Designed miniproteins, single chains. Designs and how they scored, part 109

Each design is a single chain, and the fold is of that chain. pLDDT is the mean over its residues in the fold that is shown.

## One batch from the design tools (miniprotein)

Design m3781
Fold by ESMFold2-Fast:
Structure m3781 (fold): chain A 95 residues (1-95)
Amino acid sequence: GKKESLERLVEGAVEVGRRAAEIARQEDAELGKQIEKEAELLEKYREDGEKSIEHIEKMARLAEEGARRGKRGAQLGGEANLLLGYADKMRQIHS
């Protein structure tokens, strides 16, 4: 159902967010910590569709910032695009 679909999207977004945090930490420890914190908040608010979308988008913005500054730009850019895809799917289901 709608609830199970949202829970699955949150789980996927958390995995992508944590992967992005690990990549970011290799060049920017603070950026990695910020992405990790947003992934933790996404898990905390997993039943709140609006807050879940907000935290997914924050992770995407942080990953895009890392992509612009770091040598792992292609990897972080890829993770950011996946996160934006999760946010868009959640909006479609939440609407």
Scores: mean pLDDT 84

Design m3782
Fold by ESMFold2-Fast:
Structure m3782 (fold): chain A 94 residues (1-94)
Amino acid sequence: EKERFRKAFEEAFELATANFSPETKAVLRELAEKALEKALSKEPSFDTFKKEFRAEFNRFIDSLGLSPEQRALARQNFDGFLDRLEKEFKKVGG
């Protein structure tokens, strides 16, 4: 259900990013909103959202001119964040 999914996402995102800098949170929110829009246009599930969010993040990281090692570390850290976001999403009624 799209409205319930969006509300659960918003609450989970605020909890998962509570200790992030405003700048980092803003970037992640922009990428997440793109992923959410795509997921909601298909099947509104966290699995679909997670796949789209990872794709948006990978595209963003690839645009930054980082080394292969820096990109790998960034993706690993992002996967840890996604796991945290998913746990918060389940807690808030996702």
Scores: mean pLDDT 83

Design m3783
Fold by ESMFold2-Fast:
Structure m3783 (fold): chain A 68 residues (1-68)
Amino acid sequence: MKPSRKESLEQGIALLERYLATSSSLPADVRAQIAALVAEARRALEAGDLDTAQAHLQRAWELAQQAR
């Protein structure tokens, strides 16, 4: 059985929030961009727009992986 899409997105947001809290090596501007995308993903999720939430979350993860 798969978790709900909403639950999966909530977990992804939580993981990125933890990553931002524990990673000191990210440039400040990149950190701010990831934080903004996570906030947008959370807003979309609260509005029930799962596609928009997933798009913002995916973008945030791409920035996190590229910045290292």
Scores: mean pLDDT 80

Design m3784
Fold by ESMFold2-Fast:
Structure m3784 (fold): chain A 100 residues (1-100)
Amino acid sequence: MMTAEELREYFERVLREAVEEALRLEKEGRLLEAERLLAEAIIASASEEEREKARELLEKLKNSNNEEQLELVKETDSRVVLVAMAMATLERVDAELAAA
């Protein structure tokens, strides 16, 4: 298993490289590709537990009204919310690219 320090360095590297590449894509007007790259990097940086909780949050959000969605976001750990938003972004980007 990786040490906590090796795991931290891996996550920092993946996120930094993704942010730099996404900013380059945004400057070129390639917004969907930038969103996909950032979303994939966020999901890859998450723990298995965070990914599981994020999937549960997304399913709850899909079955909730606007007030319930706001409460779910407030009650959920910010890290899990970030991963859930990244997952939702990938679903949206994949759908938009398939429709092109």
Scores: mean pLDDT 74

Design m3785
Fold by ESMFold2-Fast:
Structure m3785 (fold): chain A 95 residues (1-95)
Amino acid sequence: SKREGAIKATAIGLRLAGALFELEYHPERRDQVLADLDGLIAEAPEEVQPYLRELKAAMEATDFTDPAQMDELAKKANEYFSKIIEILEKLEEER
């Protein structure tokens, strides 16, 4: 069901948004946030794992005190999350 794909994508999106918030406002929690993202990647469908790994790598490389790097991270997150939604909706339509 396309709706089931959308629900799964929403759950992933909320966890990603939470990670971005924690990295920006609570840098002391960085190691915990990155560990939680590893858990998310392991639980996610294999087809979306490469996009989640790329987003984690971008988050690790981003200086959260630099607005230009934050804007580039936000753009990449939006582009990759759109791909994750498309993949998950397609996977649930084929079942």
Scores: mean pLDDT 82

Design m3786
Fold by ESMFold2-Fast:
Structure m3786 (fold): chain A 101 residues (1-101)
Amino acid sequence: SPEREELIRWLKEKGISEEDALLLARLYERGHLTREDIEEIVRAYLEEGRSVLEELYRLILQGRLTPEQVIETAEELREEGLISEEFLRQVQTFLEVKQTE
């Protein structure tokens, strides 16, 4: 959609990686993230040096997002050939390690 393509372009212009931008845009399209959530993730990335995955984990701890929503979205993007297997493994490992600690 034009809105999705514009969001991905805007995120990449802010220095967010293509794979992180694709993940955020798909979570937004699925209604798992609001526009305000995306803007806060970008602010934390630029101003605090926090990664996109760290901010998604913060939202999970707040009960606003589930690990399953993030992982399933990343799996969908991998099936579509839009992200690498390495990025999918990074998402899975990050969220699983944080849950078991």
Scores: mean pLDDT 85

Design m3787
Fold by ESMFold2-Fast:
Structure m3787 (fold): chain A 87 residues (1-87)
Amino acid sequence: SVLEEAIRLLEETLERLKKAKTAEEALEILQETIDRMKELNMPAWVIQWVEEIRAGVEYWIEKGKEEKALEAAIAGVETLIEMLRST
């Protein structure tokens, strides 16, 4: 199902984010995930949620809070995965 594929892609994204050393890497990982989701024609609300996670990462980078940017990326993706699994 599209939902199961979304969860798999997000779990892969989460593992990449956990290995990211910089907030810039987190932005790149999230953008690649967004691009892949668009290619797979995933539901707009799922894509929008990942875009909102990425915007949160950008916000913390602008505030000079790299640790918070990385935490926001990881927490955001974990929350989305749990929501999708509970559906």
Scores: mean pLDDT 90

Design m3788
Fold by ESMFold2-Fast:
Structure m3788 (fold): chain A 80 residues (1-80)
Amino acid sequence: SMKEKLREEVRKLMDEAGELIQKALDEGKITPEEAQRLADEVYRLALETIEAIDKGDFEKALENLERLRKTVERIRELAK
């Protein structure tokens, strides 16, 4: 179902973000405070996306999913 596919995409993005944040922290590229702020932002966007999925608002879910993807892309650049 579309709900299952969207939830799986959110899960994959959260997993990737967590790994990238941890990598950046381990390599001294960000502070623990910066890591916490990034984790909080990812979690907030994931919750907003899941809420939209649960409400059946697929247009809103896709919009929020794109915002989550952009955030993970920024974290990926930061982890370089």
Scores: mean pLDDT 88

Design m3789
Fold by ESMFold2-Fast:
Structure m3789 (fold): chain A 99 residues (1-99)
Amino acid sequence: SMLEKIALADAKALGLSPEELAERQVEEAEEAIKEAKKLKEEFEKKPDGKIVARMIGLLLRAITDAELALALARAGLAPEELGKRAEELLKEAKELIKE
């Protein structure tokens, strides 16, 4: 309920419908995970703490974006398909953070 209220406030502030916000959050989460995976490959070739910090930042953003999209879908304010995508992205981001 709290995430739903936050997501609805964000949608209103941005002039987006709840569905448009959920779609945007899913797309931003997908892009953040993609970038984090590239950074992981770079880290494996040349370990650098700055790469780890950037990867963690991207994964935390992906988790937040996915949680907001999932909250909107579970509230019936966005399609169930977006909620399912958000849940899968949330799981992937949490698995990538475990290092």
Scores: mean pLDDT 79

Design m3790
Fold by ESMFold2-Fast:
Structure m3790 (fold): chain A 97 residues (1-97)
Amino acid sequence: SHMDVKKLTIVGMLLIAASSNLFIAERMLEKDPKDEKKIKQAEEQARVAEELIERAEEMIKELKEKGVEVPQNYLDLLEENKKRLEELKKKIEEAKK
């Protein structure tokens, strides 16, 4: 349906936005891994990325339940973003030691 096409567009936008937030946080920790202000900023970027990932995953679930085919590239990007978020959380925890 027309609404399902709009939801797919939103899913793509959410996944790209999550990737951008993850990239910014990863870059902050790579440059200054023990800077307390950058650690706090990376935590905020990680929180935003997590919310975007969760929203995209929920929308994908709804689309699949309606029998809408979700592009494999979106599923791959969702999985990549989830893995990057998990690795980022570990780096943030290590930086706080």
Scores: mean pLDDT 88

Design m3791
Fold by ESMFold2-Fast:
Structure m3791 (fold): chain A 59 residues (1-59)
Amino acid sequence: SAEELFREAVAAFNAGDYRRTIEAAEKALQENPDGPWSDAVRALLEEARRRLAEAGETP
């Protein structure tokens, strides 16, 4: 489940859907905060927040 949420976050990020990226990444951390991809999930979350702030929410 956490891996599926991480994949969803990556797919959303590639589509420019940063809000969905943030939601999926936060859920992934809730499901498995100590998982081997928790660092990658946190990095993706930070990048998505940065992109969202800079781009003003790409449609």
Scores: mean pLDDT 77

Design m3792
Fold by ESMFold2-Fast:
Structure m3792 (fold): chain A 73 residues (1-73)
Amino acid sequence: DERLERVIREAERVIEKLEKAKQEAIALGNSELAQRIEETMKRIKDAIEKRDLEALEEAILEGMDLIAEVKAL
């Protein structure tokens, strides 16, 4: 599905941003936030593997919220 492939590309970009956000959280000593980011990255990757569009869109939204939370620190 064309929509699924587009959302997967968006998810890959979000994963890159989450990896950077995780390093920022670690540098700031926020291990709990770093763990939440790691968990969300795993959920995104699992949704990509299962090709579950609804789960992927939900996980992307969670990832974007975490990126915003790190930037607000």
Scores: mean pLDDT 87

Design m3793
Fold by ESMFold2-Fast:
Structure m3793 (fold): chain A 77 residues (1-77)
Amino acid sequence: SMEEVKKELEELIKRLEKLRQELATSDSPHAPQAIAALDEAIERLKKALETGDPEEVRKAVVSATAAFILAVGAQLE
């Protein structure tokens, strides 16, 4: 249901915000790029949550996945 999708998006936003906070104190040279990707993904997820548009949800999830990969890479430095 859309209600369950919205709950999942809210949880994903919280997880990415926490990851962004952790990276904000990182000395990794890759942290700025990862933070920028997380900020973009969080904004897209919030838009998807507001509109409930399935296309916006798909785009937001793709952005979140890419941002997560960059963030994990930065943390491994």
Scores: mean pLDDT 85

Design m3794
Fold by ESMFold2-Fast:
Structure m3794 (fold): chain A 75 residues (1-75)
Amino acid sequence: MQQQIINYTIDQQLNIGESISYDISINGQNYQITIQRLSDDLYRVIIQDSDGYSQSFLINRNLQIGDIISISISI
C-alpha cells in the first residue's frame, strides 16, 4: 500500500471531548481529518475519504499549541 504522511501543527488547545476538522486533497482525492481530545493525554485521529471510508488511530501525548503530529494516510 502507498502511504502519504501529512504533518499537522496544533494551532489551538482542545478541551476534553472537543474536536477539530480540516479538509485536504491528495492526488485529486478529498480527505477529512478530525482530531478529537479524549483525555489529558489521549487523542483520536479520524481520516475519512469522499466515499465514506474511514481509518483512525490514537495519539498518547499531551498536545500543546505548536506541536507537530504526523498523520499517515493509506492512498
Scores: mean pLDDT 79

Design m3795
Fold by ESMFold2-Fast:
Structure m3795 (fold): chain A 81 residues (1-81)
Amino acid sequence: SSEDLQAIKDTLESMKGSLDAEAAAKMDEIIALIDEAIKSNLDPAKIEQTIAKLEELAAYLKEKNPKIAEMVEGMAEALRK
């Protein structure tokens, strides 16, 4: 839903300043995809791209920040429903 997308966007914006530059860049890409998904009236292709990028971010963070990786995985799962 657009509410789930907005919540994910707000959470990513709040945490990107506490992570490394590569994680922040991945988060910025996801935020841009979320804006596109909302603007496209929840285009399934844009939602699928957002899920894929969230899973990529979670994989990147899995060894560096396991708790944040788990949270990002939860975001991807929320969008699949």
Scores: mean pLDDT 84

Design m3796
Fold by ESMFold2-Fast:
Structure m3796 (fold): chain A 87 residues (1-87)
Amino acid sequence: SAAEKEVKELIEKAKKLVEEALLRGGGVPVSEIIGLYNQAIALLQQAIDLAKSKKIKNQDEIVASAQKQIQNLQDSANFLREQYKAS
């Protein structure tokens, strides 16, 4: 369905943002890396909402996977904030 394709595209966009953050990790401000993680989290949240609203096939597995990815990205962003916090 169109909804299944959109969910897949949102998840793929989120993965590309995480990949970009990892590639940039040594050359840009930490705030830029956190920004990429926050954008990926927003896309994953949109994918969860769309999967649930459209009751797509395997929605429970997709939601569980995306929620775990969100948690991991939130943990990573929080770790970076604490390590690079200006006094």
Scores: mean pLDDT 86

Design m3797
Fold by ESMFold2-Fast:
Structure m3797 (fold): chain A 63 residues (1-63)
Amino acid sequence: SPADRVGEALVRLQRERPDLGDEIMREHPDATPAEVARLLAKRAGEELGLSDQEIDAAIEAMT
């Protein structure tokens, strides 16, 4: 499913870029941990070439 693919890409992205979470928190200092997780999942979905609609559906399915 798109959610599974986004999850797999997120694990890969975090291994390749362990600083990405800190970058997102720096860009969004008022974001909750859940919002940071959604932004990370969106980045992973964008790397897979998924549409905004597919990314949103995948994030909703994961939360």
Scores: mean pLDDT 76

Design m3798
Fold by ESMFold2-Fast:
Structure m3798 (fold): chain A 88 residues (1-88)
Amino acid sequence: EKEKLLKEAQEKLAKAQENLAKARQALTTPAPPLDPLKYIDQAIKNAQEALKLGQQIGDQEIINQAQQLLKEAEELRARADYLGSTNL
């Protein structure tokens, strides 16, 4: 079962990284009209799940990668909120 958790954690990390790439593209590219907040929220969710799995397995590499992706997602969310807030 630990091997299944490890694979699941790696898949969650890959999904988080993919979601962050899409979020960055949405913030920097005028087409197509993407919702960067949705991709950021998905990245946060996947990174949090990877972190929990890494902690359960005791895999420091997964824990470190998940924490890094979570931090990057939080930074992108703050940036997206700044750019998207203020249509009165």
Scores: mean pLDDT 77

Design m3799
Fold by ESMFold2-Fast:
Structure m3799 (fold): chain A 79 residues (1-79)
Amino acid sequence: MKVQEFGNVFLVKVEGTDKEELLKEAYEVLSKLIGEEAAKEAVERLRKEMEKAKPGESVTITIRKGKKLAVVDVTLLKP
């Protein structure tokens, strides 16, 4: 997992072979950056988009909480 900060914008990159572990990592990071409620919303959107994604494909969502903007990129790698 990697997090990059550009002012009020946070780029969160999560990659791995287990979908639920990736979603858990995303939630833990986002809850610290943008709060628990916004993190839950982001994880629900990620779960939904990952159901449509093929292995090796990146899923990207954007979520805003107040002055903070998180861009979350999740890649489910082939085992």
Scores: mean pLDDT 79

Design m3800
Fold by ESMFold2-Fast:
Structure m3800 (fold): chain A 96 residues (1-96)
Amino acid sequence: STSVEEALKYLEKGKEYLDKGDYEKALEYFEKAKKILEKELPKNHVEIGRFYLELGRLYESIGRTDEAKYLYEKALKIFEEQGDEEGVKEVKKEMA
């Protein structure tokens, strides 16, 4: 849907700001993506897994390591259930 496409653009913007170290803007874009993704997609959709992975990276970057681990575990479960081998590899790299 158009809304999901918008959410994916917000997720990509959040990732861009995270990579630049602008954690406040990264969080703002991830929150915008979250509202749409949770409304429009099933809870185990691969894009929900991607959202948890990127939010986990943000929390790790700001020292919230227990919360990051929880988010990585949620992303891993989704990617494993959906057969997303690339997603599984990405999450395991962050959890190492």
Scores: mean pLDDT 88

Design m3801
Fold by ESMFold2-Fast:
Structure m3801 (fold): chain A 81 residues (1-81)
Amino acid sequence: SWEDVLELLEQSVKTLEERVKELFENKASKEEIQELLDQIESTINTLERLAKRADPERKKRLEELKERLQKLAEEIKKYLE
């Protein structure tokens, strides 16, 4: 169901947020941080594609998840600068 898909996407976003925290705490290499950024941007693209096909109500939830990942990507980019 769509609810199951959204739950899986929410879990994926939470996992990415946790991985970012762990990388910053462990003073990860720039390469490792870049790889995580690439994964986050890939997930943003997936959410964007799903939102284009979704009903307005589902689009709101997908856009909310996308906004969380965009904020996360901005935090990583500041670290790489």
Scores: mean pLDDT 84

Design m3802
Fold by ESMFold2-Fast:
Structure m3802 (fold): chain A 110 residues (1-110)
Amino acid sequence: SMDSLYKSMHSSVSKEEVKELIKQAIKAEEQGDWGSMTGYLMRASLADKDVVIEVLKEIVDKGEGSNFIKSLLASEEGDFKKAREYMKEEAKKAGKLDEYNQLYETSLSL
Protein backbone atom coordinates (compact mmCIF):
# COMPACT_ATOMS: atom_id res chain seq x y z
CA SER A 1 0.00 0.00 0.00
CA MET A 2 1.00 3.65 -0.43
CA ASP A 3 0.75 4.17 3.34
CA SER A 4 3.18 1.29 4.00
CA LEU A 5 5.55 2.64 1.33
CA TYR A 6 5.43 6.16 2.83
CA LYS A 7 6.03 4.76 6.34
CA SER A 8 9.03 2.75 5.04
CA MET A 9 10.45 5.90 3.43
CA HIS A 10 10.08 8.09 6.54
CA SER A 11 10.48 5.65 9.45
CA SER A 12 13.95 4.38 10.33
CA VAL A 13 14.21 1.01 8.60
CA SER A 14 16.46 -0.93 10.97
CA LYS A 15 19.94 -2.12 9.98
CA GLU A 16 18.68 -5.67 10.63
CA GLU A 17 15.80 -5.22 8.14
CA VAL A 18 18.19 -3.81 5.48
CA LYS A 19 20.58 -6.73 6.05
CA GLU A 20 17.74 -9.27 5.64
CA LEU A 21 16.46 -7.54 2.46
CA ILE A 22 19.95 -7.55 0.90
CA LYS A 23 20.47 -11.23 1.85
CA GLN A 24 17.15 -12.08 0.14
CA ALA A 25 18.27 -10.06 -2.92
CA ILE A 26 21.55 -12.06 -3.07
CA LYS A 27 19.59 -15.33 -2.86
CA ALA A 28 17.25 -14.17 -5.66
CA GLU A 29 20.26 -13.17 -7.82
CA GLU A 30 21.86 -16.62 -7.28
CA GLN A 31 18.57 -18.21 -8.49
CA GLY A 32 18.40 -15.91 -11.56
CA ASP A 33 15.25 -14.22 -10.20
CA TRP A 34 16.04 -10.63 -11.23
CA GLY A 35 12.46 -9.47 -10.50
CA SER A 36 12.57 -10.51 -6.82
CA MET A 37 16.16 -9.25 -6.49
CA THR A 38 15.12 -5.79 -7.78
CA GLY A 39 12.12 -5.73 -5.40
CA TYR A 40 14.27 -6.49 -2.34
CA LEU A 41 16.93 -3.93 -3.34
CA MET A 42 14.24 -1.27 -3.96
CA ARG A 43 12.86 -1.84 -0.44
CA ALA A 44 16.39 -1.66 1.04
CA SER A 45 17.02 1.64 -0.83
CA LEU A 46 14.16 3.22 1.18
CA ALA A 47 16.45 3.13 4.25
CA ASP A 48 19.02 5.85 5.03
CA LYS A 49 21.92 5.75 2.55
CA ASP A 50 24.49 5.42 5.36
CA VAL A 51 22.68 2.32 6.72
CA VAL A 52 22.63 0.76 3.23
CA ILE A 53 26.37 1.47 2.76
CA GLU A 54 27.16 -0.02 6.20
CA VAL A 55 25.23 -3.24 5.46
CA LEU A 56 26.74 -3.60 1.96
CA LYS A 57 30.26 -3.13 3.41
CA GLU A 58 29.63 -5.83 6.05
CA ILE A 59 28.40 -8.29 3.39
CA VAL A 60 31.34 -7.57 1.04
CA ASP A 61 33.89 -7.74 3.91
CA LYS A 62 32.55 -11.21 4.86
CA GLY A 63 33.00 -12.37 1.24
CA GLU A 64 29.22 -12.87 0.83
CA GLY A 65 28.73 -10.20 -1.86
CA SER A 66 28.49 -10.92 -5.59
CA ASN A 67 30.02 -8.55 -8.17
CA PHE A 68 26.52 -7.04 -8.44
CA ILE A 69 26.46 -6.27 -4.68
CA LYS A 70 30.03 -4.91 -4.89
CA SER A 71 28.90 -2.71 -7.81
CA LEU A 72 26.00 -1.38 -5.70
CA LEU A 73 28.36 -0.53 -2.83
CA ALA A 74 30.80 1.26 -5.16
CA SER A 75 27.91 3.21 -6.76
CA GLU A 76 26.52 4.25 -3.32
CA GLU A 77 30.02 5.47 -2.39
CA GLY A 78 30.22 7.46 -5.67
CA ASP A 79 32.90 5.24 -7.27
CA PHE A 80 31.17 4.71 -10.61
CA LYS A 81 34.37 3.45 -12.31
CA LYS A 82 34.72 0.62 -9.78
CA ALA A 83 30.96 -0.09 -10.02
CA ARG A 84 31.34 -0.54 -13.82
CA GLU A 85 34.35 -2.84 -13.34
CA TYR A 86 32.28 -5.17 -11.10
CA MET A 87 29.39 -5.17 -13.62
CA LYS A 88 31.87 -6.01 -16.42
CA GLU A 89 33.05 -9.05 -14.42
CA GLU A 90 29.41 -10.21 -14.01
CA ALA A 91 28.84 -9.76 -17.77
CA LYS A 92 32.00 -11.83 -18.41
CA LYS A 93 30.73 -14.64 -16.14
CA ALA A 94 27.36 -14.60 -17.96
CA GLY A 95 29.10 -14.82 -21.39
CA LYS A 96 27.85 -11.31 -22.27
CA LEU A 97 31.14 -9.40 -22.23
CA ASP A 98 30.85 -8.36 -25.90
CA GLU A 99 27.31 -7.01 -25.31
CA TYR A 100 28.52 -5.13 -22.21
CA ASN A 101 31.53 -3.63 -24.07
CA GLN A 102 29.39 -2.58 -27.06
CA LEU A 103 26.86 -0.85 -24.79
CA TYR A 104 29.40 1.03 -22.65
CA GLU A 105 32.09 1.73 -25.29
CA THR A 106 29.43 3.11 -27.67
CA SER A 107 28.16 5.35 -24.83
CA LEU A 108 31.72 6.59 -24.12
CA SER A 109 32.46 7.33 -27.82
CA LEU A 110 29.27 9.41 -28.25
Scores: mean pLDDT 71

Design m3803
Fold by ESMFold2-Fast:
Structure m3803 (fold): chain A 70 residues (1-70)
Amino acid sequence: SEIEEKKEEVIKGMEEMVEEIKPTLTPEQAEQVEKLLKETKEKLRKAKSLKEIKEIVDEFNDKVQKIVEE
């Protein structure tokens, strides 16, 4: 389904982004981002619409940005 394909796409993108930024992070920031990734993947698994997927991804990106910008 379109929803399941979009979930797979965004999860892969999030995982790749986290791996790319991890070498630039402190151990504490890396732990926070990894925890956030795990929690966000669980939320995405339960999402029932493209709108929910977008909202979950937007929240993840905002939270990652705040961790990195500190």
Scores: mean pLDDT 85

Design m3804
Fold by ESMFold2-Fast:
Structure m3804 (fold): chain A 81 residues (1-81)
Amino acid sequence: SAKDEARRRMLASFEAWVAEEKKSLSEAAAKEVDALLAQFRALVDEAIANDTPDEELEARLQALVAQILRVISRDARAKAA
């Protein structure tokens, strides 16, 4: 469906962004981000399988994105110290 196609494209775009960000992360931060990305992928795949409403999926994905941004920010601060 168009909805499933949009979700797969969104996941691919997010994975590409994460891959780029990982180039500047420490090994420990990259591993944390990989674990969160695996959760992001699982949520998108589950939402496609279950036809989850966009509002519910978006809220859960926003929480994971916030966690990823916190890992990136924490790593950047550690490097600046």
Scores: mean pLDDT 87

Design m3805
Fold by ESMFold2-Fast:
Structure m3805 (fold): chain A 66 residues (1-66)
Amino acid sequence: MDYSFLGSLSTEEQAQFLQEELNLHPDVAARMVELVRTTGFRLADLVPLLSDSPLAAELQRVLRAK
């Protein structure tokens, strides 16, 4: 999958993509988009790692529990 296009999307479109591909809660998706924007990280580098890791589901659960 080519996720480099994520950097060209709006904040809302990036959050929607995370919800669709990773089944993230809207609040979690929005938080991740905001974090990468403020820190300079790229979503394109993170999405493949999250989608391939079973630990990603546990991390999302913990973040939503707050």
Scores: mean pLDDT 67

Design m3806
Fold by ESMFold2-Fast:
Structure m3806 (fold): chain A 65 residues (1-65)
Amino acid sequence: MEPLRGEKLSPDEILEILARDEFEERPLSLAELDALEAAALQNPDESTREGTLRFLAILRRLLEA
């Protein structure tokens, strides 16, 4: 079970897979998602903030679907 496919996925696609995995294991509540979004927006590191916001946007979409 060692993933040696050269991690073909882009960072954005990896975030989507991680979000789906997280959602399947434990669906986040809207309140928890809101708190995570607020924390991400206050992150001073732009690159980390951008990645986190993408991840949370995918989670929000999964919650609304």
Scores: mean pLDDT 68

Design m3807
Fold by ESMFold2-Fast:
Structure m3807 (fold): chain A 89 residues (1-89)
Amino acid sequence: GLAGGPEASEYALLAGRAGEEKGGASDGTAAAISAIGGALSAGLHARKGDREGAEEDIRNAEEGARGAGGEEAGEYARRAAEAGRRDGE
């Protein structure tokens, strides 16, 4: 599973679905990838004690998903990345 486990996976799925509803399947895929990448990167930085890097990964996941799939996709991607960060702690 992703860093952040089932919680991160659930939010990544929700980000993809929100993106698909706004822009279609490609935007949904991009939003889900932003959420997945954010969860993994934030988890890895958190494991290293890099709190600032993890916070940047969370912001990047939110912005990427929002750009691809709208505000709701961004919010779910943020939550996926936050779950990844917590799993890395």
Scores: mean pLDDT 83

Design m3808
Fold by ESMFold2-Fast:
Structure m3808 (fold): chain A 70 residues (1-70)
Amino acid sequence: HMKERIDAMLEALVNDPELLEEVRERIKKGEITPLEGAIYQLALYRRGEDLPEEVINAIEKKIEEFLKKE
C-alpha cells in the first residue's frame, strides 16, 4: 500500500547518501513528484541535515504545479 512505499523510500533515503544525491540531482532538473520532494525533505530532517533553500524552492514549485493541474 501507499504508506508502506513511502516508509520504504524514506528509510532508503535516510540510510543511503548516494540515493539522496541522486534525488537531489532529480530535484535540480525538475524531475520529481511532489510526494518524492516531501519524502526527500523528511529524510534530510531525520538525518539532521540542513535543507538548501534552492531545494526547498524547487519542491514548492512542483507542489504548486501539481495543485494547478485538474
Scores: mean pLDDT 71

Design m3809
Fold by ESMFold2-Fast:
Structure m3809 (fold): chain A 87 residues (1-87)
Amino acid sequence: MINEIDEEKLKELVSEKLYLDLELFKELSKKYLEVLKLPEEEKQAKLEELNKLEEEMIERLKEAEENKVSVEEWRELKKEFKEELKA
């Protein structure tokens, strides 16, 4: 059964870029694990949704890191993504 996953396995589930933000990495990984428990019909749609969200998060975090945004701007971006993951 998929109940918990260690940090090494979490790194394999999400992109290396998201691992740089451990809190977002854990929240996203938890959401993937929850979706994997859904019925097959619902699972595919939710996985596609999460994959798109992950790609968006990675791109925005990558751009923020490359542009060296302030710590405050980084925190606001992370807060936005956490709220999206909890919805």
Scores: mean pLDDT 68

Design m3810
Fold by ESMFold2-Fast:
Structure m3810 (fold): chain A 83 residues (1-83)
Amino acid sequence: SEAEIEKRYEEAIELLKQAMKALDQGKYDEALELISQAAKTAGLDSEKIKQKVQELIDQGKEVSAVMYALAEIQSAYLAALLA
C-alpha cells in the first residue's frame, strides 16, 4: 500500500511539472486541467484546488499557484503515508 501511495504521488508531481511548463508558455487552460488532474490523482477535491489556483493565476501569481497545488498534494500524501 505504501508503494502504491508513493506511485500516485510521483504521478501527481509529474502532472504538476507539466502544468508549470504550460504556465511558462501562457497555456493557462492546459495548466489548470493538468493541476486538476494532479489534485484528483492525489485524492483531493480537484474543483476546490482548481478554484484557488485560478484565483492565483488571475492575480499573476503563477508560481504561487503551482506551489499551492504542490503543498496540498504533499500534505495529502504525507497524511496517507502516516495512516
Scores: mean pLDDT 87

Design m3811
Fold by ESMFold2-Fast:
Structure m3811 (fold): chain A 108 residues (1-108)
Amino acid sequence: MRFDPSAPPEEQKKAERENKLKTGLKLAIIMRKVLEKPIESEEEEKEIVKEAEKKLKEAEKNKNLLEVLEEELKKVKELIEKSPEVEPSYLAVVKSVEAVLEEEKKEK
């Protein structure tokens, strides 16, 4: 949905949550790719971002953004659990995105 700054506060919060879910999906895909293989070139980084954007557009078109996000977060969590050397910040980002996902599910 389009973000409208003149909209009532409740509608603005809903639009903000939707934007956080979209950003969360991109971040989850990027984290998954980085955890599967370290990025060694700027070209690989651009390809990962492009794949994340493509998957987001497909999820929006299919209206299954929440399902796709939940699946990607699960994959990221599994990769973190298998890699004890993973920086704690990755787990913090996953938890932050999961909190936004739970809020959206609760509002439905």
Scores: mean pLDDT 75

Design m3812
Fold by ESMFold2-Fast:
Structure m3812 (fold): chain A 72 residues (1-72)
Amino acid sequence: MAAVKEKLKKKLKELEELIENASTLPKQVVLKKYNEIVSEIMELITELPKEERQKVLKELSELGRRLKEVLS
């Protein structure tokens, strides 16, 4: 459990860093990396209790909204 939570924290941080640097990368590269990181997060959350999983999904929704703003 602890290892899954640490890996998840690392992936969420990678996603935040991708969004912060989105303006420095081609849009197609940003979208590809975003989808790859989200896919990895979705696999990790299957190991978590429902309550923790819902919290992560909410964070992903917020990050997705921020990415759309940056890429617009």
Scores: mean pLDDT 81

Design m3813
Fold by ESMFold2-Fast:
Structure m3813 (fold): chain A 90 residues (1-90)
Amino acid sequence: SLEEIKAAFKEIDKDGDGKISVEEILNFDVSKSKHPTLVKALINMFDPNHRGTELDELEEFFFLKFDKDRDGTISWEELLAEMERSAALS
């Protein structure tokens, strides 16, 4: 559900500022998550299988898809907007 996806987002957002950074995604240990399937799905949204998991490629993906302000972070509101956009195009 949407509330479970938001809970998974908050697990990655360890500072609780409502945003996640590329560094937090790269350093997050999915095996220690309480929602490993949802966290893995969120990470896959940021780094699809056809792209590398290298920092610069993930940063480019953030800027193109989520991070319109180019601050190196994704807010919950930006993630929700992209999810709604993807659903509308389906």
Scores: mean pLDDT 64

Design m3814
Fold by ESMFold2-Fast:
Structure m3814 (fold): chain A 63 residues (1-63)
Amino acid sequence: GASEGEKLVEEAAKRLGVSAQSLIDSASIPMTRGGVVRAIADVLGISVSTAADALDAVLKARS
């Protein structure tokens, strides 16, 4: 099954009406880990540390 991080990114993408990959690679946010973490935290209303863990899980799964 998908990791919790992948589910959180997918949920954020659904709320924004974009794909999860588009959220991560979006030109509307900085293409840095910090920028993506901030976007996820803001969209989902979660802490920056939780969003960072979610992004780390997604990046780990893609390696």
Scores: mean pLDDT 57

